# Ledger of designs, part 2: designed miniproteins, single chains, continued (6)

Each design is a single chain, and the fold is of that chain. pLDDT is the mean over its residues in the fold that is shown.

## One batch from the design tools (miniprotein)

Design m20038
Fold by ESMFold2-Fast:
Structure m20038 (fold): chain A 70 residues (1-70)
Amino acid sequence: MSPLVENAIAAAEKLEKEGKYGIAGLAYIAAGKADPDNPEYYERAGEMFEKAAEKHPEWKELAEEAYKKA
């Protein structure tokens, strides 16, 4: 993978492990932008934003946008 994708995934995984789902979703969006041929990153971002939306409903729109790009 490109270094940008690898760094974004590593950051996202660390944030997800810390329970920082909104920021983890943003890191997966960065991976998707760096590797647009791989829809898995946008799908993963959507999953993270849905988890963030459980506490903060404002993340729900970002989840919908991420899934739309997957």
Scores: mean pLDDT 80

Design m20039
Fold by ESMFold2-Fast:
Structure m20039 (fold): chain A 75 residues (1-75)
Amino acid sequence: NEKIRKEILQIIGKILRLIGEKIDIEKELEKLKKSDEKDAKERIKELEEKLKKIEEEIKELLQKLKELDKEAEKL
């Protein structure tokens, strides 16, 4: 029971950190999309790729959290 709780809290912490990173990237993307700089296109592409990776990692962690919640409910 205690091991499952600790793992859940650790996963929640990782999800919150990734959501924070996502918000920061989205804010930077908004600023770059308003920029007329030629370098902005390349940087936008890199940030969109990072955003995809973060969203995929969040999705995987949420799925793992859901599985752990079901294990905890059986006790």
Scores: mean pLDDT 80

Design m20040
Fold by ESMFold2-Fast:
Structure m20040 (fold): chain A 60 residues (1-60)
Amino acid sequence: GSAIKEFFESLLKKLEEKEKEIEKKLEKGEISEEEAEFELGVLEGLKGIVRGVQEIVERK
C-alpha cells in the first residue's frame, strides 16, 4: 500500500540526511576520517538493504 512506500521513501530520505550530516561533521573536523568512513559505510549498507526490500515489496 501507499503507507509502506512512504515508509521506505522516508527511511531513504533520513539515511541521505544522515550521510550529509556526517560529511558536514567531517568537513568541520568534528569527527575523524576513520569514524566518518565507518558510519558512511554502515549507511550505504542500510540504504542497499532498504532498496532491496522496497523492490521486492513493490513487485509483489
Scores: mean pLDDT 80

Design m20041
Fold by ESMFold2-Fast:
Structure m20041 (fold): chain A 62 residues (1-62)
Amino acid sequence: LRRAALIIEAAAALAGNEISREEALELAKRIAAGEISAEELAERLGISLETAEEVIKEIKGM
């Protein structure tokens, strides 16, 4: 979970967006549970769909 939250924070920061640690942890939990789509993650973080798909794949592979 800690590493997953850091990946989410890094993805948002690279896109020039800020996300709180609390929000990153919540998103990490939802990704692990399969409760969030790549489209929704991309929209929430302001990142590309391709980047969102990679983030989800990496977190689910942990």
Scores: mean pLDDT 79

Design m20042
Fold by ESMFold2-Fast:
Order: sequence, then structure tokens, then C-alpha cells
Structure m20042 (fold): chain A 74 residues (1-74)
Amino acid sequence: MTLEEIVNRILEILKKYLSPETIAKVEEAAQKFLEDPEKYLAEFRKTVFEAIRKEKVPLEAQLEISRLLTELAA
């Protein structure tokens, strides 16, 4: 998968559980990450984890997102 495909998959999962306002923040972090992956990987990961913590995403979805975030670092 490309970085863009992994990011889009994470956003697709999150959109099922998160408010539009929280999704907008994750999308902003995703855009920065796609423009400069080395600089913004940590910020993108942090933003995703903070969003999950805030709105109680199911464990199964959290595990899938964590796996996808690991693929971004590889």
C-alpha cells in the first residue's frame, strides 16, 4: 500500500466512530504527513491516538489503526 492508501484507510475507519470536528483535525495532520512524512509522522500518530482516546473507538478498530500506523513507519 502507498502512504496515501494507508492514511485513507485510517480515515475511513475513524469516520465510523469520530465526530466531523475530530476527523477534520486528523485530516489536517494527515495532509501535513503526506507532504513531509519524515517530519510529521510523530504528529500524525499523536493526533490519531488522541482522537481515539477522546471518543472511545472500539478495541478491534484501535488494533487495526495501530497496525496501519506501524506500516507508515516502515
Scores: mean pLDDT 83

Design m20043
Fold by ESMFold2-Fast:
Structure m20043 (fold): chain A 55 residues (1-55)
Amino acid sequence: MDADYAGSQKLQDAVQRGASKAELARILHNVLGLSQDAIANALGISRGTVSRMLS
């Protein structure tokens, strides 16, 4: 079960503000607890790029 409602709200706000992919990746990882593979798939980027954005 995902806390999708709370995470979706933060994602929608960030997207609406024009947040960078790095900011979106941090929200997905820190707020929603998604794996690097899930974030890479959701943002359409490589897993290595996600790893660099989160480090």
Scores: mean pLDDT 73

Design m20044
Fold by ESMFold2-Fast:
Structure m20044 (fold): chain A 67 residues (1-67)
Amino acid sequence: SMEEIEAESKAAMAVIGATVLGDKEVLEEVTKLANEAVRAAEEGNIEEAKKLAEEAMELYKKALKEK
């Protein structure tokens, strides 16, 4: 439950960050990964949810550094 909330929160933060960044393509990719993370969490696959949430956040961080 707490790990599920953590993964979903991380995915949400990545989407918020990508939205503020203003790059439409980055936002689309981050949102796709975030949605996959939330789905994995809802299915009880916490390990996959954490991995996908981390990938969403890393994609946002990479885009932020290159801008």
Scores: mean pLDDT 83

Design m20045
Fold by ESMFold2-Fast:
Structure m20045 (fold): chain A 65 residues (1-65)
Amino acid sequence: SSSSLAAALLLAVALGVEGHGVRVEFSGDTLRVTVPRLTPATAAELARIRQLADRAGARLEVTVE
């Protein structure tokens, strides 16, 4: 299965978004993303994360505060 690729991509995403105030948590095949506020910038980050999760075969859960 794609679990190793998913784990690597989830780690890359977590490292890439920390500077933007976006919180990323992952467990197995599920990526949880918390966005402090929906803005054009955070929406663009979410779109990128969604594409990466989709290609990795991971489930994506998004929460907006």
Scores: mean pLDDT 66

Design m20046
Fold by ESMFold2-Fast:
Structure m20046 (fold): chain A 63 residues (1-63)
Amino acid sequence: NAEEYYKEGVRLAAQGDLEKAIEYFKRAIELDPNYKDAWQNLGSLLSALGRDEEAAEYFKKAK
């Protein structure tokens, strides 16, 4: 269930486990490529890590 992976990703990001949060958001997208919130949060997280080119790609998919 994409929603379960998304919720766990949000929880992990809140704990500061950014790498696991990225993995869970990617799993949510694998299950539902139209899960805009997962694309948006993954982009935001990558941008926070200084990975701006990757972040831009994910923000584009969030639309």
Scores: mean pLDDT 83

Design m20047
Fold by ESMFold2-Fast:
Structure m20047 (fold): chain A 100 residues (1-100)
Amino acid sequence: SREELVEEFREKALALIDTLPLSPEQRARIEAVLEEMAAVLLDESKSLEEKADALLEAIMEIRDILREAGVPEEEIEEVVKKLMELAEELIKKLLEERES
């Protein structure tokens, strides 16, 4: 279910991004950031702290892409807030996942 939890986060993040007037190229850049983040989250050798840092770094990179895309700062702040809430929920669910 770890893969399912990470995929659920990715789907929710992309649904949030799809509310914004982004080009297909800008959306693809965000998808690439989320794929790199997912690789870290699915790496069993990584600590919870490293996984939380990967989530934070992905959100910061998405923020920067949105700024480059000309999204208004108020809309960026709301998106980042929602992404942080989704990330906190994901970390909580990953902590609750049983040892395989």
Scores: mean pLDDT 84

Design m20048
Fold by ESMFold2-Fast:
Structure m20048 (fold): chain A 69 residues (1-69)
Amino acid sequence: GAATVLMAGAHDLSEAYPEAAELLREAGRLAREGRVDEAIEKMREAQKRFPELAEEVENAIRAAEELLR
């Protein structure tokens, strides 16, 4: 599910971008609770703080939206 994808992404980023990893973990938790708007807001916060990850985070948002159909 979307939460699993976000948590896996957070794990992969944890060495280079620990703060981005934490935001993606929180987004995964919110998505698991059905709080989709708040999950997207956390992913947008990660994009704002880490512009170099913007494309990767945008892909995660799109994947999460598709999995929540």
Scores: mean pLDDT 72

Design m20049
Fold by ESMFold2-Fast:
Structure m20049 (fold): chain A 55 residues (1-55)
Amino acid sequence: SAEEEGMKKFGQRLAESLLSRYDPETAKKLATMLYKAMNRPEEGKYVIDYIEEKE
């Protein structure tokens, strides 16, 4: 769906931004924190999955 597509694209952009500054492990922790603060923890899954697939 369009909403899921948007969430995935946002997550990928955020993952790339975090990975440019932090290690993958730290990036995943920060993503989890950010999504808990702004949205639902489930949405952080898009970022975590993307980072893990790049590993």
Scores: mean pLDDT 75

Design m20050
Fold by ESMFold2-Fast:
Structure m20050 (fold): chain A 68 residues (1-68)
Amino acid sequence: SAGEQTSLGMRLYSQGKYEEAVEYFEKAIELDPTYEYALGFLYYVLSKVLKKEEEAKKVKEKLDEIFP
């Protein structure tokens, strides 16, 4: 489930495995593209932790489209 993939991503984040956490958040979004919890955490990790501005911008655009 999207919730299960998100929980695994959060667990990896707490272990400092940020790139792996991103992979699980992306899997959660593939299962449920409107799962706001996974979208929010993915945006946070990309923008605040990994500082991948281009990838973070794409996630923000999805958030703004789904939740205008």
Scores: mean pLDDT 82

Design m20051
Fold by ESMFold2-Fast:
Structure m20051 (fold): chain A 80 residues (1-80)
Amino acid sequence: MSETEKLEQKFKELLGELQKLVGEALERKNEEALKIAEEIEKRLEAIYAANKDDPTSPETLKQRIKVVEEGLKKMKEALE
């Protein structure tokens, strides 16, 4: 796979994990975790908007991946 394909796959997997944690936060009524999820979504939208001409470049994908990874860590801490 190309670097872009590997990054796209990783990003997709991280989005799947994000959706799972959002579901858990809703079940537990964890407001802190839900706020973190909202912040992740806003940051991803901002990165996409800033890079709309090439949203799947390796650089843009790395930025989006980092946002989700950092946010997922915070959500996991909030759900403990």
Scores: mean pLDDT 82

Design m20052
Fold by ESMFold2-Fast:
Structure m20052 (fold): chain A 68 residues (1-68)
Amino acid sequence: SELEEEVLKYQEELAKKIAEMKKKELKAESYKVERVDENTYVIYLKTKEGVYKIILNFAESTIEEELI
């Protein structure tokens, strides 16, 4: 439906905004945003210390962060 498409677009835009903010905060060289399921986005940020991974779950309203 149109509503489902708007929600998906909003979630993608929010994930990209979070990625941009985190890139500046962590001084990351690059980032990548991937939708891994219907409610989950993963952001990868390449830093000098390693890859920083952020998991956004819109169904659970959770954010998890790890350095890999």
Scores: mean pLDDT 82

Design m20053
Fold by ESMFold2-Fast:
Structure m20053 (fold): chain A 57 residues (1-57)
Amino acid sequence: GPAAEAAKAAGSAAGAVAAAEAERLGMDPQQSTEAMNLALAGDYAGAGAAVRRGAGL
């Protein structure tokens, strides 16, 4: 339904943003992929933590 489609679109957008941010911060492709997969799975907190850890923040 509309709510499920909105959640899927939000997850995809969050994943793309996480991947772009990870690349901008110079994270390696494996770490970037992990962050993106966590965001796409709906684990936004885990994705954010993975980005910070990979970036040395």
Scores: mean pLDDT 71

Design m20054
Fold by ESMFold2-Fast:
Parts: sequence; C-alpha cells; structure tokens
Structure m20054 (fold): chain A 62 residues (1-62)
Amino acid sequence: MAEELRKEAEELGREAGRLAESDPAKAAELLFQASRLYEEAGDFATAGAARKEAEELRKRAE
C-alpha cells in the first residue's frame, strides 16, 4: 500500500518537473497532490519538500 502511494507520488513529481517551466500552476497542483500521497505513505519529510516546491511554483504562476 505505502509503496504504491510512493510510486504514484513520484510519477506526479516527474510530471510536475516536466511542466514547471511551461505551466507552473499545473506543476504546483501536481506537487500538492504528490505531497498528500507522501503523507499517506508516512514519508513526511518528502511530503514537506514537495509542498514547499509547490508553493514556490504557485507564486511563479501569479
């Protein structure tokens, strides 16, 4: 269960990375989703890092 959540979060992170330059708003949303999945998997440190990156990308989308 936790492993599948981590795999899904990692895939969302890769998609966000591809979109960070062209669509930072979409990239931020994907990273917020990844952060929640990491929290469900019990990986709070990685979840925090993803959330921080999402917040920075959201600001760039303004």
Scores: mean pLDDT 82

Design m20055
Fold by ESMFold2-Fast:
Structure m20055 (fold): chain A 80 residues (1-80)
Amino acid sequence: AEEEILKLLKKVEELKKELEKKLKEAKDKEIKELLSNTLKEIEKLLEEAQGARSAEELIELLEESIKIAEETLKEIKEKE
């Protein structure tokens, strides 16, 4: 359980870095806005994760953060 949470946290951190890198490199306004909005949503989910009352709740919030990050990266790749 704890190992799984650490893996998810590491994945979220790696995806955040990738999104931030894409945001710095982006020239298109719509892509910049999409990346900025996704990063804000991830930050919100991570704040909720800090208040999580169970390991299950924490895992769910981290998995949602990963999902939205990956969906945004796919959308950007499709638009380029």
Scores: mean pLDDT 83

Design m20056
Fold by ESMFold2-Fast:
Structure m20056 (fold): chain A 50 residues (1-50)
Amino acid sequence: SSSLEEDIKTLEELIKQLEQEAKQNPSNKGHLDGLIRLHREGLELLRKEL
């Protein structure tokens, strides 16, 4: 499995990509905003483990 630091960086990049997709696809914005929120909550949990 990846290191915790690598997992954090991967999740940060995923959130960034989802934010860009939400800007490009307004019809899916509500769904994407929900995913972004869930991933940000996961990121906070991972950061607390450092």
Scores: mean pLDDT 82

Design m20057
Fold by ESMFold2-Fast:
Structure m20057 (fold): chain A 100 residues (1-100)
Amino acid sequence: SEEERLAELKKILDTVQESALEILDLYPDNKELQKRILEEVKRLVTFIKAVASKLSPEQREELLAHVKRFLDALSEKFSPEIKKEIEDIKTELENWFAEQ
């Protein structure tokens, strides 16, 4: 069901967030690690878009809110340069969801 897809995706996002934040906390200011995590976030966003296309409008709004919280949590651990790229991803994602 769409409810099950949303629940599974939210669980995946929560697990990824926990792991990424733990790694970033262990290696603060490691710019190369931050860039590596950013590339994985970009891949995850592509996957999120694919799943979101099958959700209801209400579920897409809930998913977008959850993803924005995920991106904001990661952003707080990043250097200013990489933080800007996360904000750009967030803006692109908001625009993409609005067009669905």
Scores: mean pLDDT 85

Design m20058
Fold by ESMFold2-Fast:
Structure m20058 (fold): chain A 69 residues (1-69)
Amino acid sequence: SKEEEILAVRKEVHRLLEEGRNDEAIELVEKALEKFPDDEGLKRLLEVLKKYRGLNAEEIQRLGTLEQI
């Protein structure tokens, strides 16, 4: 389902961020948005990842954005 695919994308994004692979996390969300262009959660996640590209995974998680998606 759409919900299952989005959940899988979010879990993979978390994993990539924990590994410091921020650019790959951005690419994954961009590809997911090609399939689900109206998904508000994915749009917000992409905005945060692009805005805070230079920050580490812990600091990005502290923003609470990943918990609100």
Scores: mean pLDDT 75

Design m20059
Fold by ESMFold2-Fast:
Structure m20059 (fold): chain A 58 residues (1-58)
Amino acid sequence: SEAEKKAEWIRLTGEGLGLQAAGSAADPETGQRLRDEIVAQSEAEAEKYLADLKAKEA
């Protein structure tokens, strides 16, 4: 569905931003933590988007 494609796009955007942040970090440990946080935020945003659509149709 189009909603699933939009959710996937949100997740992929977060992964890209996480990689960028990791590449800019002074050390690998900081980079990995930043990536994990950004990815987790994008996954939560994708889930919220799908939940909001379900609520709108109910």
Scores: mean pLDDT 80

Design m20060
Fold by ESMFold2-Fast:
Structure m20060 (fold): chain A 83 residues (1-83)
Amino acid sequence: SLEKQRLVARAVAHTILAVAYELEGNYEQAADSYDEAARLFEKVGDYESAARFYELGAQSYEKAGNTEKAEELRKKADELRSK
C-alpha cells in the first residue's frame, strides 16, 4: 500500500538522520532518530529491522549517558527477536 511505502521511506530517512547525528557526536538525537525508525519498521511488520534499530538506538543512548532509555530500547529489541 502507499501508506506502507510512505512509512518505510520515513523509517529510512530517520535512519540516515540518526547516522548523521552520530557522526556529529549528537548521540541523544541519534538515539531518538533510531528509536523513531525502529517504531516505523515495527508498524509495517518489519520486526528484524525494528529490533536492529532499537539496539542501535540503545547504543547511542548509552553513549549519551542515558542508561534508562538504553535499557528500554534493548528490552524492545529482545521482545521483537523472540517473535
Scores: mean pLDDT 90

Design m20061
Fold by ESMFold2-Fast:
Structure m20061 (fold): chain A 92 residues (1-92)
Amino acid sequence: MKAEEYKKKAIEYIEKAVEYAKEGNMEKALEYVKKALEYAKKAAELGDIEGVEEVKKFAEELAKKNEDNEDAKLVAEIAAGGAEALLKEAKE
C-alpha cells in the first residue's frame, strides 16, 4: 500500500470513529481511532510526514465541528493527539 493510501485510510477511519461516537457506540469509536492511528503510523514509516500532519489537522477540525457532542469531540481529540505523537517521533 502507498503512503497516500494509508493517509486516506486513517482519515476514513477517524470519520467512522466520530460517527460511532455520535451513535453512542464508544467501544467501536475507540476501535476505529486505534485502526486510524495504525494507518497513520504506517504512512509516517514510509516517510509521508506531510500526510500525518494532514491527518492531525483533519482530526482537529473534526473536533471543532463536533464541539456540541462531547463523545464525538473527545474521539476526534484522541485521534489528533495520536497523530501529533507520531509527528513528534518521526521528526526525531
Scores: mean pLDDT 84

Design m20062
Fold by ESMFold2-Fast:
Structure m20062 (fold): chain A 60 residues (1-60)
Amino acid sequence: MVTLAEMRELLARLRAGEFTDEDERLLVELYLQIAEGVPLPAEIRELYEEMVREARRLRA
């Protein structure tokens, strides 16, 4: 289970260019939970969307 603190740390590491393979696995697991319609706190969904935007920006 991903916490708000873990999500904020993931986003900070992504922005710093320090994103690890474990961080990537957590992001994929969260994506699958969202895709399956698992109810997540709004703050976690918001941070996930921010990470998707940052990942897209970094690949561009």
Scores: mean pLDDT 73

Design m20063
Fold by ESMFold2-Fast:
Structure m20063 (fold): chain A 80 residues (1-80)
Amino acid sequence: SLSELSEEEFEKAVEELFKKYDKDGDGVLTAEELKELLESLGYNLSDEEVQGLIATFDTDGDGVLDYAEFKTLLRFLARK
């Protein structure tokens, strides 16, 4: 799981996951892409929970997550 990775392994995993689900290469993830990504990691979240995560970590209010916001979200999930 992500919580068991070293900092280096975590950074690499986050980068690989982001690039895999950022299919258009614009540097952002939509709610749908984030949900599919989290399911691939074994997180079973509702649509409402995914939307809540985006609202929490979307600091610029554009309704999508950039790489920095996404990394912060995954650190939050990995810790608890």
Scores: mean pLDDT 75

Design m20064
Fold by ESMFold2-Fast:
Structure m20064 (fold): chain A 81 residues (1-81)
Amino acid sequence: SLEEEAEKLINEAKKLMTEAKRLYDQGKYDEAIELYNKAIELARKAMELARGVNPELEQKARDLYLEAGELYARILKKKKE
């Protein structure tokens, strides 16, 4: 179902964010940026799949999308410093 697909994408995005944080903590900013960018795309797709079908799941995907985007922006800023 669309809900099951959205949940799988959310879980995958969370795994990517966990790995990206590990890379960030090691100073591997380029690798961390790539994984956060992938997490953003998965969260966005999950939002689209959950839209109009499951409001709670759409909200979870939206929260994850915003969190991943914020972390991505923070690393980009730090890398340019």
Scores: mean pLDDT 86

Design m20065
Fold by ESMFold2-Fast:
Structure m20065 (fold): chain A 91 residues (1-91)
Amino acid sequence: SLLEEAKRVLEEAERLLAEAEAGLAATTNPDAKRLYQKAIEAAEEAIKHAEEAIKLAEAGKEEEAREALLEAGEHLGLAAIHLSVAKEVDK
């Protein structure tokens, strides 16, 4: 369901946020720091939109929930890319 998809995006975004925050705290590489910060920002946006999608879906506002879920998915993708590159640079 739309609600279950939004919950999965939220869980994934929270996981990426935690990993990016841990990476930022541990790194001394300025290029990795910049990328971890971008991953954090994208993950926070994904969480915000996923939470909105959950609220809209629970309220029966399916069209608005789909729009919020699309925004959440786009930011989740950006978070995953930035985190992946940060981890590679941080080696």
Scores: mean pLDDT 92

Design m20066
Fold by ESMFold2-Fast:
Structure m20066 (fold): chain A 92 residues (1-92)
Amino acid sequence: LKEEAAEAFVRAVGIVADALNDEEEAAAARALLPAVRERLLALPPEHLAAFLRRTAELLRELAEELPSAKEELLAAAEELEELARRLEAAVR
């Protein structure tokens, strides 16, 4: 579950990087992804869930600014919120 959440976040960053069409920024972001993934896996489930919910909100805001990636960003936001709900349920 935590691994699925971390992978979903990595995919969301990839969607944003591709949508921005900036090869240098996209390459820099992708280079940081393994370290970010490890940090996410180290978070307690409740903290990871909160992080995913905040990320989903940001993806929805970006969807309004990046029409070409809107559907993909909204789908990624829904996936992150679903994983956040599952993480929260697992600790209750």
Scores: mean pLDDT 76

Design m20067
Fold by ESMFold2-Fast:
Structure m20067 (fold): chain A 89 residues (1-89)
Amino acid sequence: DLKLRIEQLLALVRMILSITKITLKNNPDLSEEVKKALEETIKLAEEAAKKIEELSKNPTKESLEEAEELLKEVLKKFKEVDKKVEEDK
């Protein structure tokens, strides 16, 4: 089920978005550089979630591949910023 797979990818992006927002809110002592990286990650995840939600309305193999690439970009950015947060603590 292509629709279910795209919806699962959307749920993962939304989870990453939530975690990133909580990290930014709960760590006021982070450097400005790391805070900016978190804000950029939030923006990227919000844009990805909107695109994947649109893709879920007309599920095709191409839509699934696009959703997978969007999640991959979000995951890459999230891993990079998560490492910066740990190094800044």
Scores: mean pLDDT 87

Design m20068
Fold by ESMFold2-Fast:
Order: structure tokens, then sequence, then C-alpha cells
Structure m20068 (fold): chain A 64 residues (1-64)
């Protein structure tokens, strides 16, 4: 695979990791930390080319 394909895969994996961390923080009632993790997840999904998921996570962070 190209370097671009590998970078997209890495960003998708990071997006999933940060989304998981955000959900854990949210369940613990730490809305500020959850919002930060959702924003980081969204950034990585955008870099992976998944704009729809990024927009959903950005909206979730704003509503916390």
Amino acid sequence: PSEEELERDIHRALGLIFEYLAKVAEKRGDKETAAEWYRKAAEHFRQAGDVETAERLEKKAEEL
C-alpha cells in the first residue's frame, strides 16, 4: 500500500481509540474530557477521509 493509504488507516485507528476514550470519560461524567477526546477523534476521522463520522463526533462534543 501507499504511504497515503497507511496514513489513512492509522488515522482511522486513532479516531476509534479517541472515540472509545471519549465514551469512557462520558460514562464517568467527565464531560469536558469527553468533549476533548471526541474532538481529537473527529480530527483523525477527517484525516482518514470519513467526514460524516467526523461531523457527528464534532457535534457530540459541542452538545456536551
Scores: mean pLDDT 88

Design m20069
Fold by ESMFold2-Fast:
Structure m20069 (fold): chain A 56 residues (1-56)
Amino acid sequence: EEERRLEEEAERFAEGWVRGIERASSVVDEEEVERLREKLLEAARRILELIREWQE
């Protein structure tokens, strides 16, 4: 339950960051975008876990 919510939030943040980068960068390789998305998703999960700990 809580893990699913965290994953959904992480995906949302990662998507936003990817869109921001794509908007700022006129030319970005599709493979680079995929790798970046995975890294951002992992970072988002870690950040959300940290925020969750702080709110406890």
Scores: mean pLDDT 70

Design m20070
Fold by ESMFold2-Fast:
Structure m20070 (fold): chain A 70 residues (1-70)
Amino acid sequence: MVEEWKKKLEEATKGLGLSEEQIEELAKELVEKGFDPKEVIFGGVKAGDGVLVSAGSKDPNSNDFWSRLL
C-alpha cells in the first residue's frame, strides 16, 4: 500500500523537489487516513516556495478529500 502511494506521489510531484523522506511520510499518512491508491485521484503543484499535494475520491458522489502544503 505505502509503495503504491509512493509511486503515485513521485509521478505527480516529479520535478517539484520533494525528498524521498517527504514522499514516504505523505504515503504513510494517506494509508493511515484509509485512502486506497486505486480509488482516488491526486496531484501535486508548486505553490510559491512550497508544494501542495491533494487527493480525492474517483467517485464524484464521494466527499473524501485530503490536502497538505509542504
Scores: mean pLDDT 71

Design m20072
Fold by ESMFold2-Fast:
Structure m20072 (fold): chain A 95 residues (1-95)
Amino acid sequence: KKVLAVGVSTEEAARAASRKAKELGFDEILVADFSPDLLELFRGARIVEKESGAKVIGVARVKSLDEAIQLAKQYGADYLIVVNEKGEVVEIIKL
């Protein structure tokens, strides 16, 4: 079961995405962020992989929610999860 998790560039956001992915039983995660900071995105991806127990298959930068939805569909994700910098889940979209 696959998910695209967006907004994971902070520790709080990465942990929130991890908790939601684990709660919903995802085993494979693609992580993304709107931030241009790829180092923060890679750090978030490592947190997601450790905390969720799911396999993180990669990282992507997206510029908008519409681009994230398109990427999630191309990846074959069952869900899109959006988290903010405070670790709040702001959107869950079933695909």
Scores: mean pLDDT 85

Design m20073
Fold by ESMFold2-Fast:
Structure m20073 (fold): chain A 88 residues (1-88)
Amino acid sequence: MQAEADAFVEEVLARYEEIEELKKTDPKKALEKMKELLEEVNKTLTERLKELLEKEKDEEERKKYLEKIEKLSPVILKEGIEALEKEL
């Protein structure tokens, strides 16, 4: 579970860096890729949250985990999208 979450985060970070480099040469393409990344991250997080809720034995830990990662994901990528849109 945790190791798989770390692998997903690393993959997202690698794609984010590629998009940031692409932003310097093709901001329109970078914006499209950033929106795709946001949608994929949101979908993957909601799916993993459901699996985690079913698999996790500690009810209190499940609720706190849900609160913190749900608040993090949409804010982070939303700011990236807004920055790219400003350059278009």
Scores: mean pLDDT 64

Design m20074
Fold by ESMFold2-Fast:
Structure m20074 (fold): chain A 74 residues (1-74)
Amino acid sequence: SPEEVVEAVRRHLEYLKEKYNFTPEQEKVFERALEEIERVAREGKAQGLSRDELNLRVTKVVSRFLKELDELEK
């Protein structure tokens, strides 16, 4: 289900947060990423998206926020 996809991604991001001891700025980016992933999943469910289409949209959100985290390390 869309919720299971979001939960798997959320769990992975939380694991990364624990392992790498994020700065407060990185934590805020992480929190925004989780909120956006939740929004995308909710909208995808409402639109009746397939699991594969939902995975693609979630992956795009994750990719965008990983770039934002990289910019903070500069």
Scores: mean pLDDT 74

Design m20075
Fold by ESMFold2-Fast:
Structure m20075 (fold): chain A 55 residues (1-55)
Amino acid sequence: SNLKTAAEILETLRAAGVPDAQLTRLAREALEVAGVPRAVIDSMSLDELLAAVRA
């Protein structure tokens, strides 16, 4: 998994006006691939998901 690449892509997509629903799905997928538990991912808001991908 490469969370730095995912964070860069998500930031670009957000700046381009991609809907929050699509950003949420992509951020969840990136964290799942990185090994974050589904229960943790499912409890997170979009802003929390984006912060976690950037960390």
Scores: mean pLDDT 81

